# Designed miniproteins, single chains, continued (3), part 97

Each design is a single chain, and the fold is of that chain. pLDDT is the mean over its residues in the fold that is shown.

## One batch from the design tools (miniprotein)

Design m11576
Fold by ESMFold2-Fast:
Structure m11576 (fold): chain A 58 residues (1-58)
Amino acid sequence: SASEQAEIDAILAEISEAFKAGDLARARALVDELLARFPDNPAARTMAAVALAEIERA
């Protein structure tokens, strides 16, 4: 839904901000929140995987 996508986008924005700040622990916690709130959303799962890969390469 549009509301669900907006919430996913908000969490992704926070992950990006945490990553830019070098706060990898917060970024990982936000990824866990994304997956906990939207476990069956394929876009959320894909974006969580991308974020985790970027965090591990930081």
Scores: mean pLDDT 82

Design m11577
Fold by ESMFold2-Fast:
Structure m11577 (fold): chain A 66 residues (1-66)
Amino acid sequence: TEALREQIVELLVEKGGLSREKAENVADALLASDEAGKRLLARLLVKDGGLSEEEAQRILELALAA
């Protein structure tokens, strides 16, 4: 849903340090991916995005719920 997308965007901006535009692109990629792709992107957010494991897990849970 739009509300779950917005929560993902806000977490990526506030915790990942991404610009709004980049966060929206990442959120859209997460929501368009299958379960395996969502899990891979969550791992990349820890490795390359500067998120903690806990923050990436919250984003993954939001993406899986959408």
Scores: mean pLDDT 82

Design m11578
Fold by ESMFold2-Fast:
Structure m11578 (fold): chain A 73 residues (1-73)
Amino acid sequence: GPLPEMPEEVLEKARELLQKAVDALNEGKYDEAIKLFDEAIELAREHPDSVDAGVLLIAAATLKVVAENLKKK
């Protein structure tokens, strides 16, 4: 079955980056949110064989597009 290939410390960092990015997005801090999503995307790309990294990449990339679109309004 699909198992996380990322170390637990890396998974925790990924969760923290996503949480901070979502919090920044909800506060209207779009530049901060975009930066945090970029950091999460880069971390996920370092672990391309991980299912958790794949989920992180999709989530972060999708929410980054949302943040960029909200910044334009």
Scores: mean pLDDT 78

Design m11579
Fold by ESMFold2-Fast:
Structure m11579 (fold): chain A 65 residues (1-65)
Amino acid sequence: PKKLALVAGDDREEAERLAEEIVKTQGADEAVVATGLSEEEALALGERLREETGADVGVYGVGDL
């Protein structure tokens, strides 16, 4: 089964740190949802995590609603 990480942060820094820690520690396969991030910021974080961990990680933000 796939490991999915759900993270909620009040701000961008908190969301990024939590997402990174979960991916590195738990080895999430995909789908980190961070409520404090836009879609563009979430994509950038996902690319960073993919390069740092080597995992195929998808990160989804709330975007501008």
Scores: mean pLDDT 63

Design m11580
Fold by ESMFold2-Fast:
Structure m11580 (fold): chain A 98 residues (1-98)
Amino acid sequence: SAALEEARAAIAAAEAAFAAGDYDAALAHLERALELLEELLKSEAFESLPVSRRVALELQLIAARIALDRFKATKRAADFAEAVAILRDLVAALETLL
């Protein structure tokens, strides 16, 4: 979907910004990816998934929010990497299921 492609592009932009030392830009791009994924989880396509799949994806979204809040507070490379990994896994899962 266009939203999943935009979320992937935002994650890639965040990695480029982080590599350049622009942590505020990196955070903004990850926040954009999270926003796009939150809107996908409100879609009719998502609501049509089995309850067990929806619960698993919603828990993964919560984990992404927590990881991103941690990176926002710390600006540490490990916290950035965790947020990126969770967001990428969520994008991959949604591409398989939607």
Scores: mean pLDDT 89

Design m11581
Fold by ESMFold2-Fast:
Structure m11581 (fold): chain A 79 residues (1-79)
Amino acid sequence: SVADLTARALAAARALKAAVDALEAARAAGAPADELAKLEAQVRAAAAELQAAVTALARSASDAEFEAAVDAVAAILNG
């Protein structure tokens, strides 16, 4: 359902935000290259999942539902 795809997109956005925040914190702390590479891989995986969820929403949702979901995702990523 569109509600399930929206929930998936919001969960993916939260995972991406957490992964980016963790990577930024690790860089600031001077973490070793292997730990940074692992966190960078987590950011890429989270971004791919968000892209997949948003793509599925674009195919299934109305324009209004899609706009609301994209706005909610942007709010999570900018918080």
Scores: mean pLDDT 90

Design m11582
Fold by ESMFold2-Fast:
Structure m11582 (fold): chain A 85 residues (1-85)
Amino acid sequence: MVEELLKIADEAIKNYQDPEKTKELFKKGLEIADKLLAEHPDDPLVRQVKRGLEAAIKAVDEGKLDTAKSIFEAIKELLRRLLER
């Protein structure tokens, strides 16, 4: 699951100027993040990833694609920390 989220974040960064593709990636990422949060409810990194995905969706909806890209990069770093545990 964490590796799949990392791939989604990387693909979203590469396609940040495609809001339609980016929104589909966000929806998939949010579903996976919800599963991770259900398994690890006390993990602050998992909670930060979910909040980041929600913020990224809002940024895309507001047309702030550069802001969304920066949020994806932040999520990617949080996911790397989770993967190295």
Scores: mean pLDDT 79

Design m11583
Fold by ESMFold2-Fast:
Structure m11583 (fold): chain A 76 residues (1-76)
Amino acid sequence: AKSDYLKGIEALENGDYEKAAELFEKAVRKLQEENPFSKELADAYRLLAEAYEKLGDTEKAEKWRQKSDEVEKKIK
């Protein structure tokens, strides 16, 4: 079975932005527990931000983008 992260990418590609956001939120929660300072978490935050931006939720998109940037700073 595909991970929630990969399923989220598939939903985003299909234009199912609500499903993509739900799947990326699940991926983010799992990655926060397993690998809190990882490139995978930073990427998941960016994809979640993109899904919210496609939904017109600019405030949530900005929040998740900022979280991605914070993770990237800690792993450099």
Scores: mean pLDDT 82

Design m11584
Fold by ESMFold2-Fast:
Structure m11584 (fold): chain A 69 residues (1-69)
Amino acid sequence: MPLTVEQYANAVVDAVRAGDFELAREIVRLALQKGIDPAELKAQLRKYLNEGRLTEEEYESLVAVIDEY
């Protein structure tokens, strides 16, 4: 079953909060490989930034991974 953009974004944030940024980057790449829209993934991560679940630096690092793909 395909995961939703919200499920991938939650997994990314959970990895970042666990201190595993390499896992977070791999989850981002997996989401994009599975056909998640990069703009929708960025929008969901921005919501988490606004909620204080990500720092600005963490958000910018994740956006850079999305843009690299």
Scores: mean pLDDT 84

Design m11585
Fold by ESMFold2-Fast:
Structure m11585 (fold): chain A 54 residues (1-54)
Amino acid sequence: GSSRLRQQLTQQWFQDYDSRKPSMNRQQLLDYLEQLKKQNAPQEVLDRIEQDIK
């Protein structure tokens, strides 16, 4: 079904996150995760941020 479109969009989300990640600490990652949840970001992106926080 929607996997194609979601994969392309997810890549954009990952690019933005990857650019921000090096300058973010645990606290910043938690805040960013909440921001992405509000934006209804793909679960893959949310999961990766959660893994980085852990």
Scores: mean pLDDT 78

Design m11587
Fold by ESMFold2-Fast:
Parts: structure tokens; sequence; C-alpha cells
Structure m11587 (fold): chain A 58 residues (1-58)
């Protein structure tokens, strides 16, 4: 699905495998909307914030 593709691209950006510009280019090639990609990036960002809070509680 476009959502799954968007999440994979967002994860690759976070791992340093893709730049933001490269992620948008890949999204366009895969038929993933900019909006869907941004939603995936926000979701992963929230997950990372939750994980960071858990780590500082240790």
Amino acid sequence: SPEEKARELAERVLRGELSLDEAFEEAERLGVSRETLLEAEIDIGIELLVEAVEKVTK
C-alpha cells in the first residue's frame, strides 16, 4: 500500500540511507503522495519521542 511504502521511505531517511529530497523523489516514482509520506514521518517521529522518554526513565 502507499502507506507501507511511505513508512519504508521515512525509516530509510531516519537511518541516513536517503536524504529528504531523495525520499520525495522515490515517493513520486512509487506513486506515494507527499501527504502520505509526511504522515509516515510524523508517526515515526512520535514513536521515537516515546522511545526517548522511556530511555530517560531508566
Scores: mean pLDDT 77

Design m11588
Fold by ESMFold2-Fast:
Structure m11588 (fold): chain A 80 residues (1-80)
Amino acid sequence: SRKDKVIAELEAKVKTLEENVRFLEERIEALRRQLAAAEAAGDAATAARLQAELRFLETQVANNKDLIAKLKKLIADLKA
């Protein structure tokens, strides 16, 4: 049915977003290690750049997690 197709498309989108969140969280962890190294080296310019990049990525993760929650609710409502 058209409804089953819509549910499948939304479930695929959730899966892609969950994979993107995992990728972003791995990148955040790598950047946190780089930030610690920059701070230990006294490289204030690199530390500031990495802090800004971390803030942007953390915001992206939060936005994607919110969208995943909304899509999962929509899928549940469609299956009811």
Scores: mean pLDDT 92

Design m11589
Fold by ESMFold2-Fast:
Structure m11589 (fold): chain A 81 residues (1-81)
Amino acid sequence: GAESAVELLKKAVEAYEKGDRNTAARYLMAAHLETVGLLLEDPENEKVRKLHELILKASRAIDEGNIEEARKLVEEAQKLV
């Protein structure tokens, strides 16, 4: 569910902070797939739509090496669950 997607996003950022970019990418993919699955069940779920947007923003922050921005996006995602 949404809680699982947030936990996966948190693990992705933690892996990136430890220098494990491959593990971070795998957790980001898992978080993305979790939110896509939720959107297929209820495409009008505003909370899930916002969570999906936060995951995409966190992916960009990680690609740019902006760990501080990625942490803030995890905190915002946690507020949605």
Scores: mean pLDDT 85

Design m11590
Fold by ESMFold2-Fast:
Structure m11590 (fold): chain A 92 residues (1-92)
Amino acid sequence: MDLQKAEELLKKAVEALRKGDYEKAIELAEEAVKLAKKVDTGEGKLIAAQALSVRAMGYAGLGDEEKAEEYRKKAEELYEEALKEGFDVDKY
């Protein structure tokens, strides 16, 4: 249930990025990260990593390169953790 809601928020965050609404994308991605982290599984870590990547792109769009790099690194860490747990990324 929390993962499904996190995925829905992630899709809305991506749509906000496509429209150039970077502040809205960051807000939605932050909520998606919170929900995904409540489920401490490989799937939850993958969704959280994707949401952190969206957050990084949002900050880059606003010209905040320092925050963009910070969230990009956090996303990479969670991707590696998800892979170590044997999560099948091809499902997404």
Scores: mean pLDDT 80

Design m11591
Fold by ESMFold2-Fast:
Structure m11591 (fold): chain A 90 residues (1-90)
Amino acid sequence: AEELLEKGREAFKAGDYDTAIKYYEEALQKDPESPLAPEAYFLLGMAYLKKGDYDKAIEWFEKARELARKYLSPVFEAMADYYIEYAKNK
């Protein structure tokens, strides 16, 4: 799962958001309850945001926020909340 997130981040940095989405989705499919799942959902939201798909971005940020609360990860909770509001105002 971690290796897939790393590959996704590299694709994201290269501007290949479709490939990044594929790797993030594969990471979540292999281990949806992973402690890394809030980060993976957040990164999925960011990739959709970069593609201009604000509705899908919000959906993934909401999942990231829910899991961040469950795993007591205030940074990802706050980041997801911020980008949900950002996407809604576009």
Scores: mean pLDDT 80

Design m11592
Fold by ESMFold2-Fast:
Order: C-alpha cells, then structure tokens, then sequence
Structure m11592 (fold): chain A 75 residues (1-75)
C-alpha cells in the first residue's frame, strides 16, 4: 500500500540508504500515476532522480527522468 511505502521511505531516509530511498520514491510516484495524481507523481519522480544521482546510480536516475518526461507530456 502507499502508506507502507511511505513508512519504508522514512526508514531508508533515516538510514542514509540513498539507492533504496530513490527506488521507494519511484514506486510511490508510480502509485500516484495509477491514481491519476500527476502533480504528486512528478514531485516523487523528481526526488527519486535526485537521490539516484547522489547514490551514483545512473540507470535509476535515467528511469526517473523517463518517468518525469512521461508525466510532463500528460499534464
């Protein structure tokens, strides 16, 4: 559920696990996309991209960027 993902996000952030934080932010963004909340989905995807870059995960950052572009085309 979204609430469970948000709790896991808080744990990952507190642990300084930037890769897991980026992955969870991407999943939360996908949940908001499924609900039609494009503005929230965009915010979570942008945050996911930032954390992916901090983690040095270029592939994850690229996935987040592709999702950002997809959301913006639908707004």
Amino acid sequence: SLEELEKELEKAEKAGDYKKTAELLLQIGEMYMAQGDLERALQYYEKSKEYAKIAGDEELAKIAEQNIERVKKRM
Scores: mean pLDDT 88

Design m11593
Fold by ESMFold2-Fast:
Structure m11593 (fold): chain A 82 residues (1-82)
Amino acid sequence: MEVKLSDKEVAVLSTILEMGGRATAREIAEALGWSQSTVSRHLRRLEEKGLVERDPRDPSVYRLTPAGLEALAAAEAARRAA
């Protein structure tokens, strides 16, 4: 399956990675200066793609999956190569 990331999805995944691979929607919203509603919408799409998952101990926390890390690395490499 082809995983394509929008600029906003890349920003969300990059923020989670910078926070140690786990973050809440609120923390991501504060870091990016976005509304929590905007961040939650992107997190739901990323979860549907298997790029983030909820922490089973803390359901408010989203964890970066191995697939999410791989997709982010590919998107960042493409941006640097341009």
Scores: mean pLDDT 80

Design m11595
Fold by ESMFold2-Fast:
Structure m11595 (fold): chain A 60 residues (1-60)
Amino acid sequence: IDELEKELKKIHEEILKLIQEKNKARAAGDKEKEEELTKKIEELREKGSKLNEELEQKLE
């Protein structure tokens, strides 16, 4: 497991935590918090996709 895989794993774990927080905010009716968490999740997904593409190129 190299540096890229480690970074990708951390991003994935952070996204999962944010999804749980978003679900809690939704259940509480905290729309503002839900929107903020949604944006942060989207940013991390974009970062993860970019790193995953780099990892795929490294494997091939």
Scores: mean pLDDT 79

Design m11596
Fold by ESMFold2-Fast:
Formats: structure tokens, sequence, C-alpha cells
Structure m11596 (fold): chain A 67 residues (1-67)
């Protein structure tokens, strides 16, 4: 499944912003989840909750590994 670039960028930005603030892994994942959900809703893209959670975990992992 190919995601809109805007959804991926929102996930990365949300995760990075939370990490830059020194938030916990759980909070980074939550920030990414919220960003993905917000942008998907704004774009009219219907993503299952399970997919949003998987993406939030993926980008939280990437941001933590980069620090």
Amino acid sequence: MELPEAVENAAKAGAQSAADLGWSREEIERAAYTAIRHVAEKLGVELPDEVIRELARKYADEVEKAQ
C-alpha cells in the first residue's frame, strides 16, 4: 500500500518533534499517531486504525534510532 507523501511527512514530523522535546517512546508514538490521523482525515484518506498504529510505531522506531 502506497501512502500519500503528506501522511508520511506528518508522521515523521510528529515523531521528530516529540523526540526533540525529550518525550518518552510511548509519547513519540502517540504524537506520530495523532499527526497521521489528522492529516489522513484532512485529505479524506480512510486508513484503518491498525495501519495508523503500525506507521506510528515505525516512525517512532526510526526517530529513536536516529538519536
Scores: mean pLDDT 78

Design m11597
Fold by ESMFold2-Fast:
Structure m11597 (fold): chain A 112 residues (1-112)
Amino acid sequence: SMIDEVLEELSKLIPLSEEAKKALRIFLETFLEVAEEKGIEVSKEDLLLVASYLLSLALKYLESNVITKENIIKALEELLKKTEEFNLLPERLQELLEETVPRTLERLKEEE
């Protein structure tokens, strides 16, 4: 799947824990669900871009040599509070993230 390819590519660039990979998968699956609901076309390159952006924010919370699930949750919480940070992304992806971020956070809280 596109998600599996994106996760493999990101794992080569940034060390991710298994729980972080699971959290990132839930984020990407939620992003695709929101895209389908809104009729917005999403490419593999779009998935890689939004995931890379999320991981760049998660790096601010890094306490070890690997990105954790908690780092991803903190990055998502930051995006939820500061929607203006989406201005670095194409407008169509910004629209998708506004819905994806809160939905992903709710799903991640239910996974524990």
Scores: mean pLDDT 83

Design m11598
Fold by ESMFold2-Fast:
Structure m11598 (fold): chain A 85 residues (1-85)
Amino acid sequence: EELKKEIADELEALAEKASGVAAGAAALVASILKDLNLTPAQAAAALRAAVERLEKELPKLSGEARAAAEELIELLRRYADLLEA
């Protein structure tokens, strides 16, 4: 429970730095982790789906926006792995 809240809070902070689709994806995933009592496997699946969305948008991004999206992808991957451990 605490881990899910910390992940959600960190994703909300990152959403403020990101732009467009990356910001929307981070905010949506944070909301899912906070509002829904998902199993660790379901939460990990949601994070991996968000990663796939962000990866498709990466070629359209540049500069700071791309760097923020890449950082978010890496964090979502690490959190998914932690939830599946």
Scores: mean pLDDT 71

Design m11599
Fold by ESMFold2-Fast:
Formats: sequence, structure tokens, C-alpha cells
Structure m11599 (fold): chain A 62 residues (1-62)
Amino acid sequence: SMAEALKEAEELKERMIKVVENAGFRLLEEPEIIALRDMDDAARLAQQIADNAEPVAPVVPA
């Protein structure tokens, strides 16, 4: 069923989020992506988030 396929996809997404969080990273959720697109300043917002949020991620000078 389509509902089962969607549920399995959602569970996989949750597992991947946990793995990424354990590594010290975080995946952007769909609402956050929509907000970035709506603002039309997506590149700058994304870089500010990366610069602000990450003590662990390898940072490249913006």
C-alpha cells in the first residue's frame, strides 16, 4: 500500500536523522527548506545557519 511505503520512508528518514545527530550534524526539515526558498535569500541563510550551528562541522570561509 502507498501508506505503508510512506511509513517506511518516514522511518528511514528518522533513522538517518538519528545517525546524523549522533555524528554532531542535523538534517534540515522540509518546513525549513520551504522557509529558505520563500525568503529568496536561501544561500545566505543557509551559510549563516552553518556558521552559527556548527562547532564540529568543517567550516569553509564564506
Scores: mean pLDDT 61

Design m11600
Fold by ESMFold2-Fast:
Structure m11600 (fold): chain A 80 residues (1-80)
Amino acid sequence: SPAQQRALQLIEEAERIVEEMREAVKAGDYDRFLELLKRYVEILNELDALRPHLTPEQRARVDRIRAEAEKLIVEAEKLR
């Protein structure tokens, strides 16, 4: 469906953002991390609106993205 295609696009973007967040944490770049976190939140809000249209595989990918982002947020707090 168009909603599932949009969700896949957003999931792939969120996966890229989480990798960039990891790189920002490794570099100690807190300002870059906050910029990426803002975009991450925007993507997750759109994905939450699409949640009823997600496949089980897409839901599992979103759950993995959330878990990794939560770990990176905890690590980024140490950069303050």
Scores: mean pLDDT 88

Design m11601
Fold by ESMFold2-Fast:
Structure m11601 (fold): chain A 98 residues (1-98)
Amino acid sequence: SEKERELVREFVAATLLLVAGIIEASKNDPKAAELLRQALEEVLKAMDAYEKGDKETAIEHLKRAIELVKEAIKVSKNPTVFKGALEEIERALELIKE
């Protein structure tokens, strides 16, 4: 469906932006890098849960990913790249709730 294609697009965008954020943060921001790595693990778990038809578990993992990215933004020396990842994860969460 169109909603499934949009959700996959948001998951892919979130994953790519989290990887970019980890690479950038790993140079000078190790606390933010570690939080973003944990957020990436939560996004991947959400994708796995959604593929298996477990929307409730997918929602729980996306909410955890959102909190981890928000914490990374708070502790980061340069949070701009992380804000894009946050927006894509929040969009994925809203698409699953529909």
Scores: mean pLDDT 87

Design m11602
Fold by ESMFold2-Fast:
Structure m11602 (fold): chain A 55 residues (1-55)
Amino acid sequence: FQDIEDELIHILETLSEEERRKAVEELMKKYNLPLTPEEAIDFAEAVRRRREAAA
């Protein structure tokens, strides 16, 4: 799951909000995640917040 988290964080940090949604959809297809784009973005935001707290 670390690889998925790293890719999600990279997407959030490097892409605009619109591009972020598309990139997250592509990531979900790649890893066969049964999430909506909104749910995947929420998950990525949660992961980012956890990393901020840990870092």
Scores: mean pLDDT 73

Design m11603
Fold by ESMFold2-Fast:
Order: C-alpha cells, then sequence, then structure tokens
Structure m11603 (fold): chain A 94 residues (1-94)
C-alpha cells in the first residue's frame, strides 16, 4: 500500500511543507520514520518542519541523525550535504 511506503509518505510530507502545512508534514514524516527509522530523507523533512515551527532542538536532533545515516550510505551524497547545511542553519537559530 502507498500509505505504508516510507518514500511515498516522505514525498507527501515534503509537499505538505511546501504548502505551509507544517503539522501535517510532521505527522507524515513521523509515519515514514516509524516504518523506516534510518530514513535520512524523512528525517530531513521532519527536521525542516521543526525548524519552521521554531523547535530548533528537535530540528537539530533530526538533522544530526539524518547526517549520521546518510554518511554511512555515502558520505559524499546530496542528502549528507543537505543535512550538513540544514544542521548549520538550525544551530545558528539557537
Amino acid sequence: SLEDDPLFLTFRALQALREGKVDEAIELADKAIELDPDNPFALLVRGEAYLKKGEYEKAIQDFEKALEVARKIDPNSFIAKWAEELLKEAKEKL
């Protein structure tokens, strides 16, 4: 089922973020992470949603976890670089 696909849930979460539906984005990303806890893309999307809510500590946790997981897969990946940039942004907001 598409509703049980972590990648599909992550894309829906990203769309919700783009539409300003921050809480919906968090709910969708939470479901994706529940199904795949080491999903770096879902962690990045949830972190970005927390950043938009001003929940900087939660955003940092998700970005750090996303970076850790992404680096294990490919340290030169787009996801790892994106996580590094978002982590820097979130830390600057504290």
Scores: mean pLDDT 85

Design m11604
Fold by ESMFold2-Fast:
Structure m11604 (fold): chain A 94 residues (1-94)
Amino acid sequence: MSPERRAAQALVMEAANRIQEILDKKLSPEEAIEALAKIGDEVVERMRELGLSEEEKEQVLNAFEGLLRAAGEELGIPQERVDEIIRRFREKLE
């Protein structure tokens, strides 16, 4: 596995672990939305720091979007609110 691919995989795993911590905390939907948005901000900054290729960025984006949607469903967050977090996340990388 290339160093870049390994870094991208590690970042996705870190994000998944942080999302799981939010699920374990039994936060209100509003608190969960804010916590998920903060994880998104951290993922964006980590991608910038790591100097990921466009392919690795897309891999991380797609994986993180999937994680956010799954967490939103488990927490009972309206899909529209999850879509807002994803949109903001993608805009920060453009």
Scores: mean pLDDT 79

Design m11605
Fold by ESMFold2-Fast:
Structure m11605 (fold): chain A 55 residues (1-55)
Amino acid sequence: SEALLIDLIMKDLGKSRATARRALALLREGRYEEAARLLGISVDKAKSIARWLES
């Protein structure tokens, strides 16, 4: 699931693989504001992505 989510972040948000990986690490740590800022999305959207990592 992580590899697929990285691919989606790269394609949907136009971010590098390194940025996508860093954002996922921040989401796992509960650092939603930092992850949202890094990805250029809302905190609510970052929390939605974190739920996909949990599943």
Scores: mean pLDDT 81

Design m11606
Fold by ESMFold2-Fast:
Structure m11606 (fold): chain A 78 residues (1-78)
Amino acid sequence: KEKAKEEIMELLKRAVEALAAGDYAEAQRLFDEADRLAEKAGLSPEEIREISEEASRMLGAVLGDPTLRFVTRAEEKA
């Protein structure tokens, strides 16, 4: 699970960089890959939440807006 967490964090960093570059399609693909990897690794909801919070923090820092957050597919469908 530790290796999966490292891979997920790397995918999220790449996704945030893609968003900063304005490549929303690439960012979405990387977020989808991270979600699939989290499911396959059997991460707990708490572990997924912590990863999402870290990704939101990175997103805010890279885009210069600390209020920006990572929106999951579940939130998008709400």
Scores: mean pLDDT 68

Design m11607
Fold by ESMFold2-Fast:
Structure m11607 (fold): chain A 94 residues (1-94)
Amino acid sequence: SLPSAEEVEAAMKALVAQDPENAAALIMLGISLLILGRYEEAIEAYEKALELAPEDLAGQAVALRALAEAYEKLGKFEEAEEYKRKAEELLKKL
């Protein structure tokens, strides 16, 4: 009943191809890529989402925490800690 990560990736890639400024679709694409272990591609999707929707504080917080997880999975612990800090600072404003 729930779509697989591969199904979500395919659907979100199609949506991003049609509407490359859709920050929500980029966040969902990033989540599917993170689940699939494709961490560098997930980072690219999340970074683009952050640039496109700076006013969406909730979406920004989701993307920043997911970036921290992806960087941690890649062994980039300094970058992971920086994104965790940014997410915590943003959550204090929600």
Scores: mean pLDDT 85

Design m11608
Fold by ESMFold2-Fast:
Structure m11608 (fold): chain A 85 residues (1-85)
Amino acid sequence: MKVEVTTKSGKKVILDSAKPPEEMLQKLIDAGLTDEEALYAVLTIIRSQHRILTGEITKAQAAKEIVDALLKIDSVESAKVLELD
């Protein structure tokens, strides 16, 4: 799964759930998110991927939940799911 995050500082990052969680976390911090905001974003993506794998939610539902959760982060301007696994 790939997720695009644009920060209020104007930085754009692409997060890939196939990469280590530490890489996603560091990209978000470097883009201007706080440690707490970055951790919340990474955990949201990981949880949604797990819920797809267990059949609890559809890929479309996961994409909506990820976008809605990321938009609640004060440092986030926009979010978009690019690719679903």
Scores: mean pLDDT 83

Design m11609
Fold by ESMFold2-Fast:
Structure m11609 (fold): chain A 55 residues (1-55)
Amino acid sequence: SAREEKKERILEGAIEIAKQLGLEVGIQLATKEMREAGFSEEEIEEIVREIKEAL
């Protein structure tokens, strides 16, 4: 779905930024984009876990 595609793009971008600029920056960007896109806090917590696991 378009919503799942958006979530995957945010995750991929956040992981790339986290590798370049550090974990905290990647998490902050993912959190901001997820909230702006209307995702739930539970979905935001899950993407934060995935970013941490990818590093």
Scores: mean pLDDT 85

Design m11610
Fold by ESMFold2-Fast:
Structure m11610 (fold): chain A 57 residues (1-57)
Amino acid sequence: NEELIKELAEALGVSEENARNAVEIGLSVGADRAAALVRKHGNEEAAEILREAIEAS
C-alpha cells in the first residue's frame, strides 16, 4: 500500500499526503469511477495506479 501511494504521488506530481487523500476519496466513490476521473484529466498511468491502490486498501 505505501509503495502504491509513493508511485501514485509521482504519477500525479503531488505529495504522498495528497496521494493518500486521493485514495481515500477514491475508496468513497469506487475504484472504477475514481480511475475514470483521473483518466479524463489525461493521466492514464495515474488512473491505473489509483485503481490498484484503492483495491489494495
Scores: mean pLDDT 79

Design m11611
Fold by ESMFold2-Fast:
Structure m11611 (fold): chain A 61 residues (1-61)
Amino acid sequence: MEVKAEVKDGKIVVTGTRDGLEGRSEYDNKEAALAGAEQAEKSLGKEYGEKVKKAVEEALG
């Protein structure tokens, strides 16, 4: 399982891969991205949500 986050054109872009499936999400701000990570934790498991949160925080500095 791999999760990456980057800032492109003022948006936070999160890309995740699990079991050969790839997902991509775009968020307008940090608060929206962290809310997305919380929803991902509920839907895809705690480890995935924590990786999304960490990647977003690292991408923003």
Scores: mean pLDDT 77

Design m11612
Fold by ESMFold2-Fast:
Structure m11612 (fold): chain A 72 residues (1-72)
Amino acid sequence: LEEEIKELEERIKELEKKIKEIREEIARLKKELEKDDDPETRKRILELEIELGVLELELGVLKLILKKLKEK
C-alpha cells in the first residue's frame, strides 16, 4: 500500500510536469497567434488544448485515488 502510494505520487508528479510543458507550449503559440493569425498555429493550439484536457482529467483521477489511499 505504501509502495502503491509512492508510485502514484511519482506518476502524478510526472503528469504535472507534462501538463506544465503543454501549457507553456500553448502560451507560446498564443503569443505567436497575436502577431500573425496563422491557421496552422490555431490548429496546433486546439490540438494541445485537447491533449491538456485529457491529461488534466487523468491527473484529477489519480489525485482522487491517492487521497482515498492515504485516508485508509
Scores: mean pLDDT 82

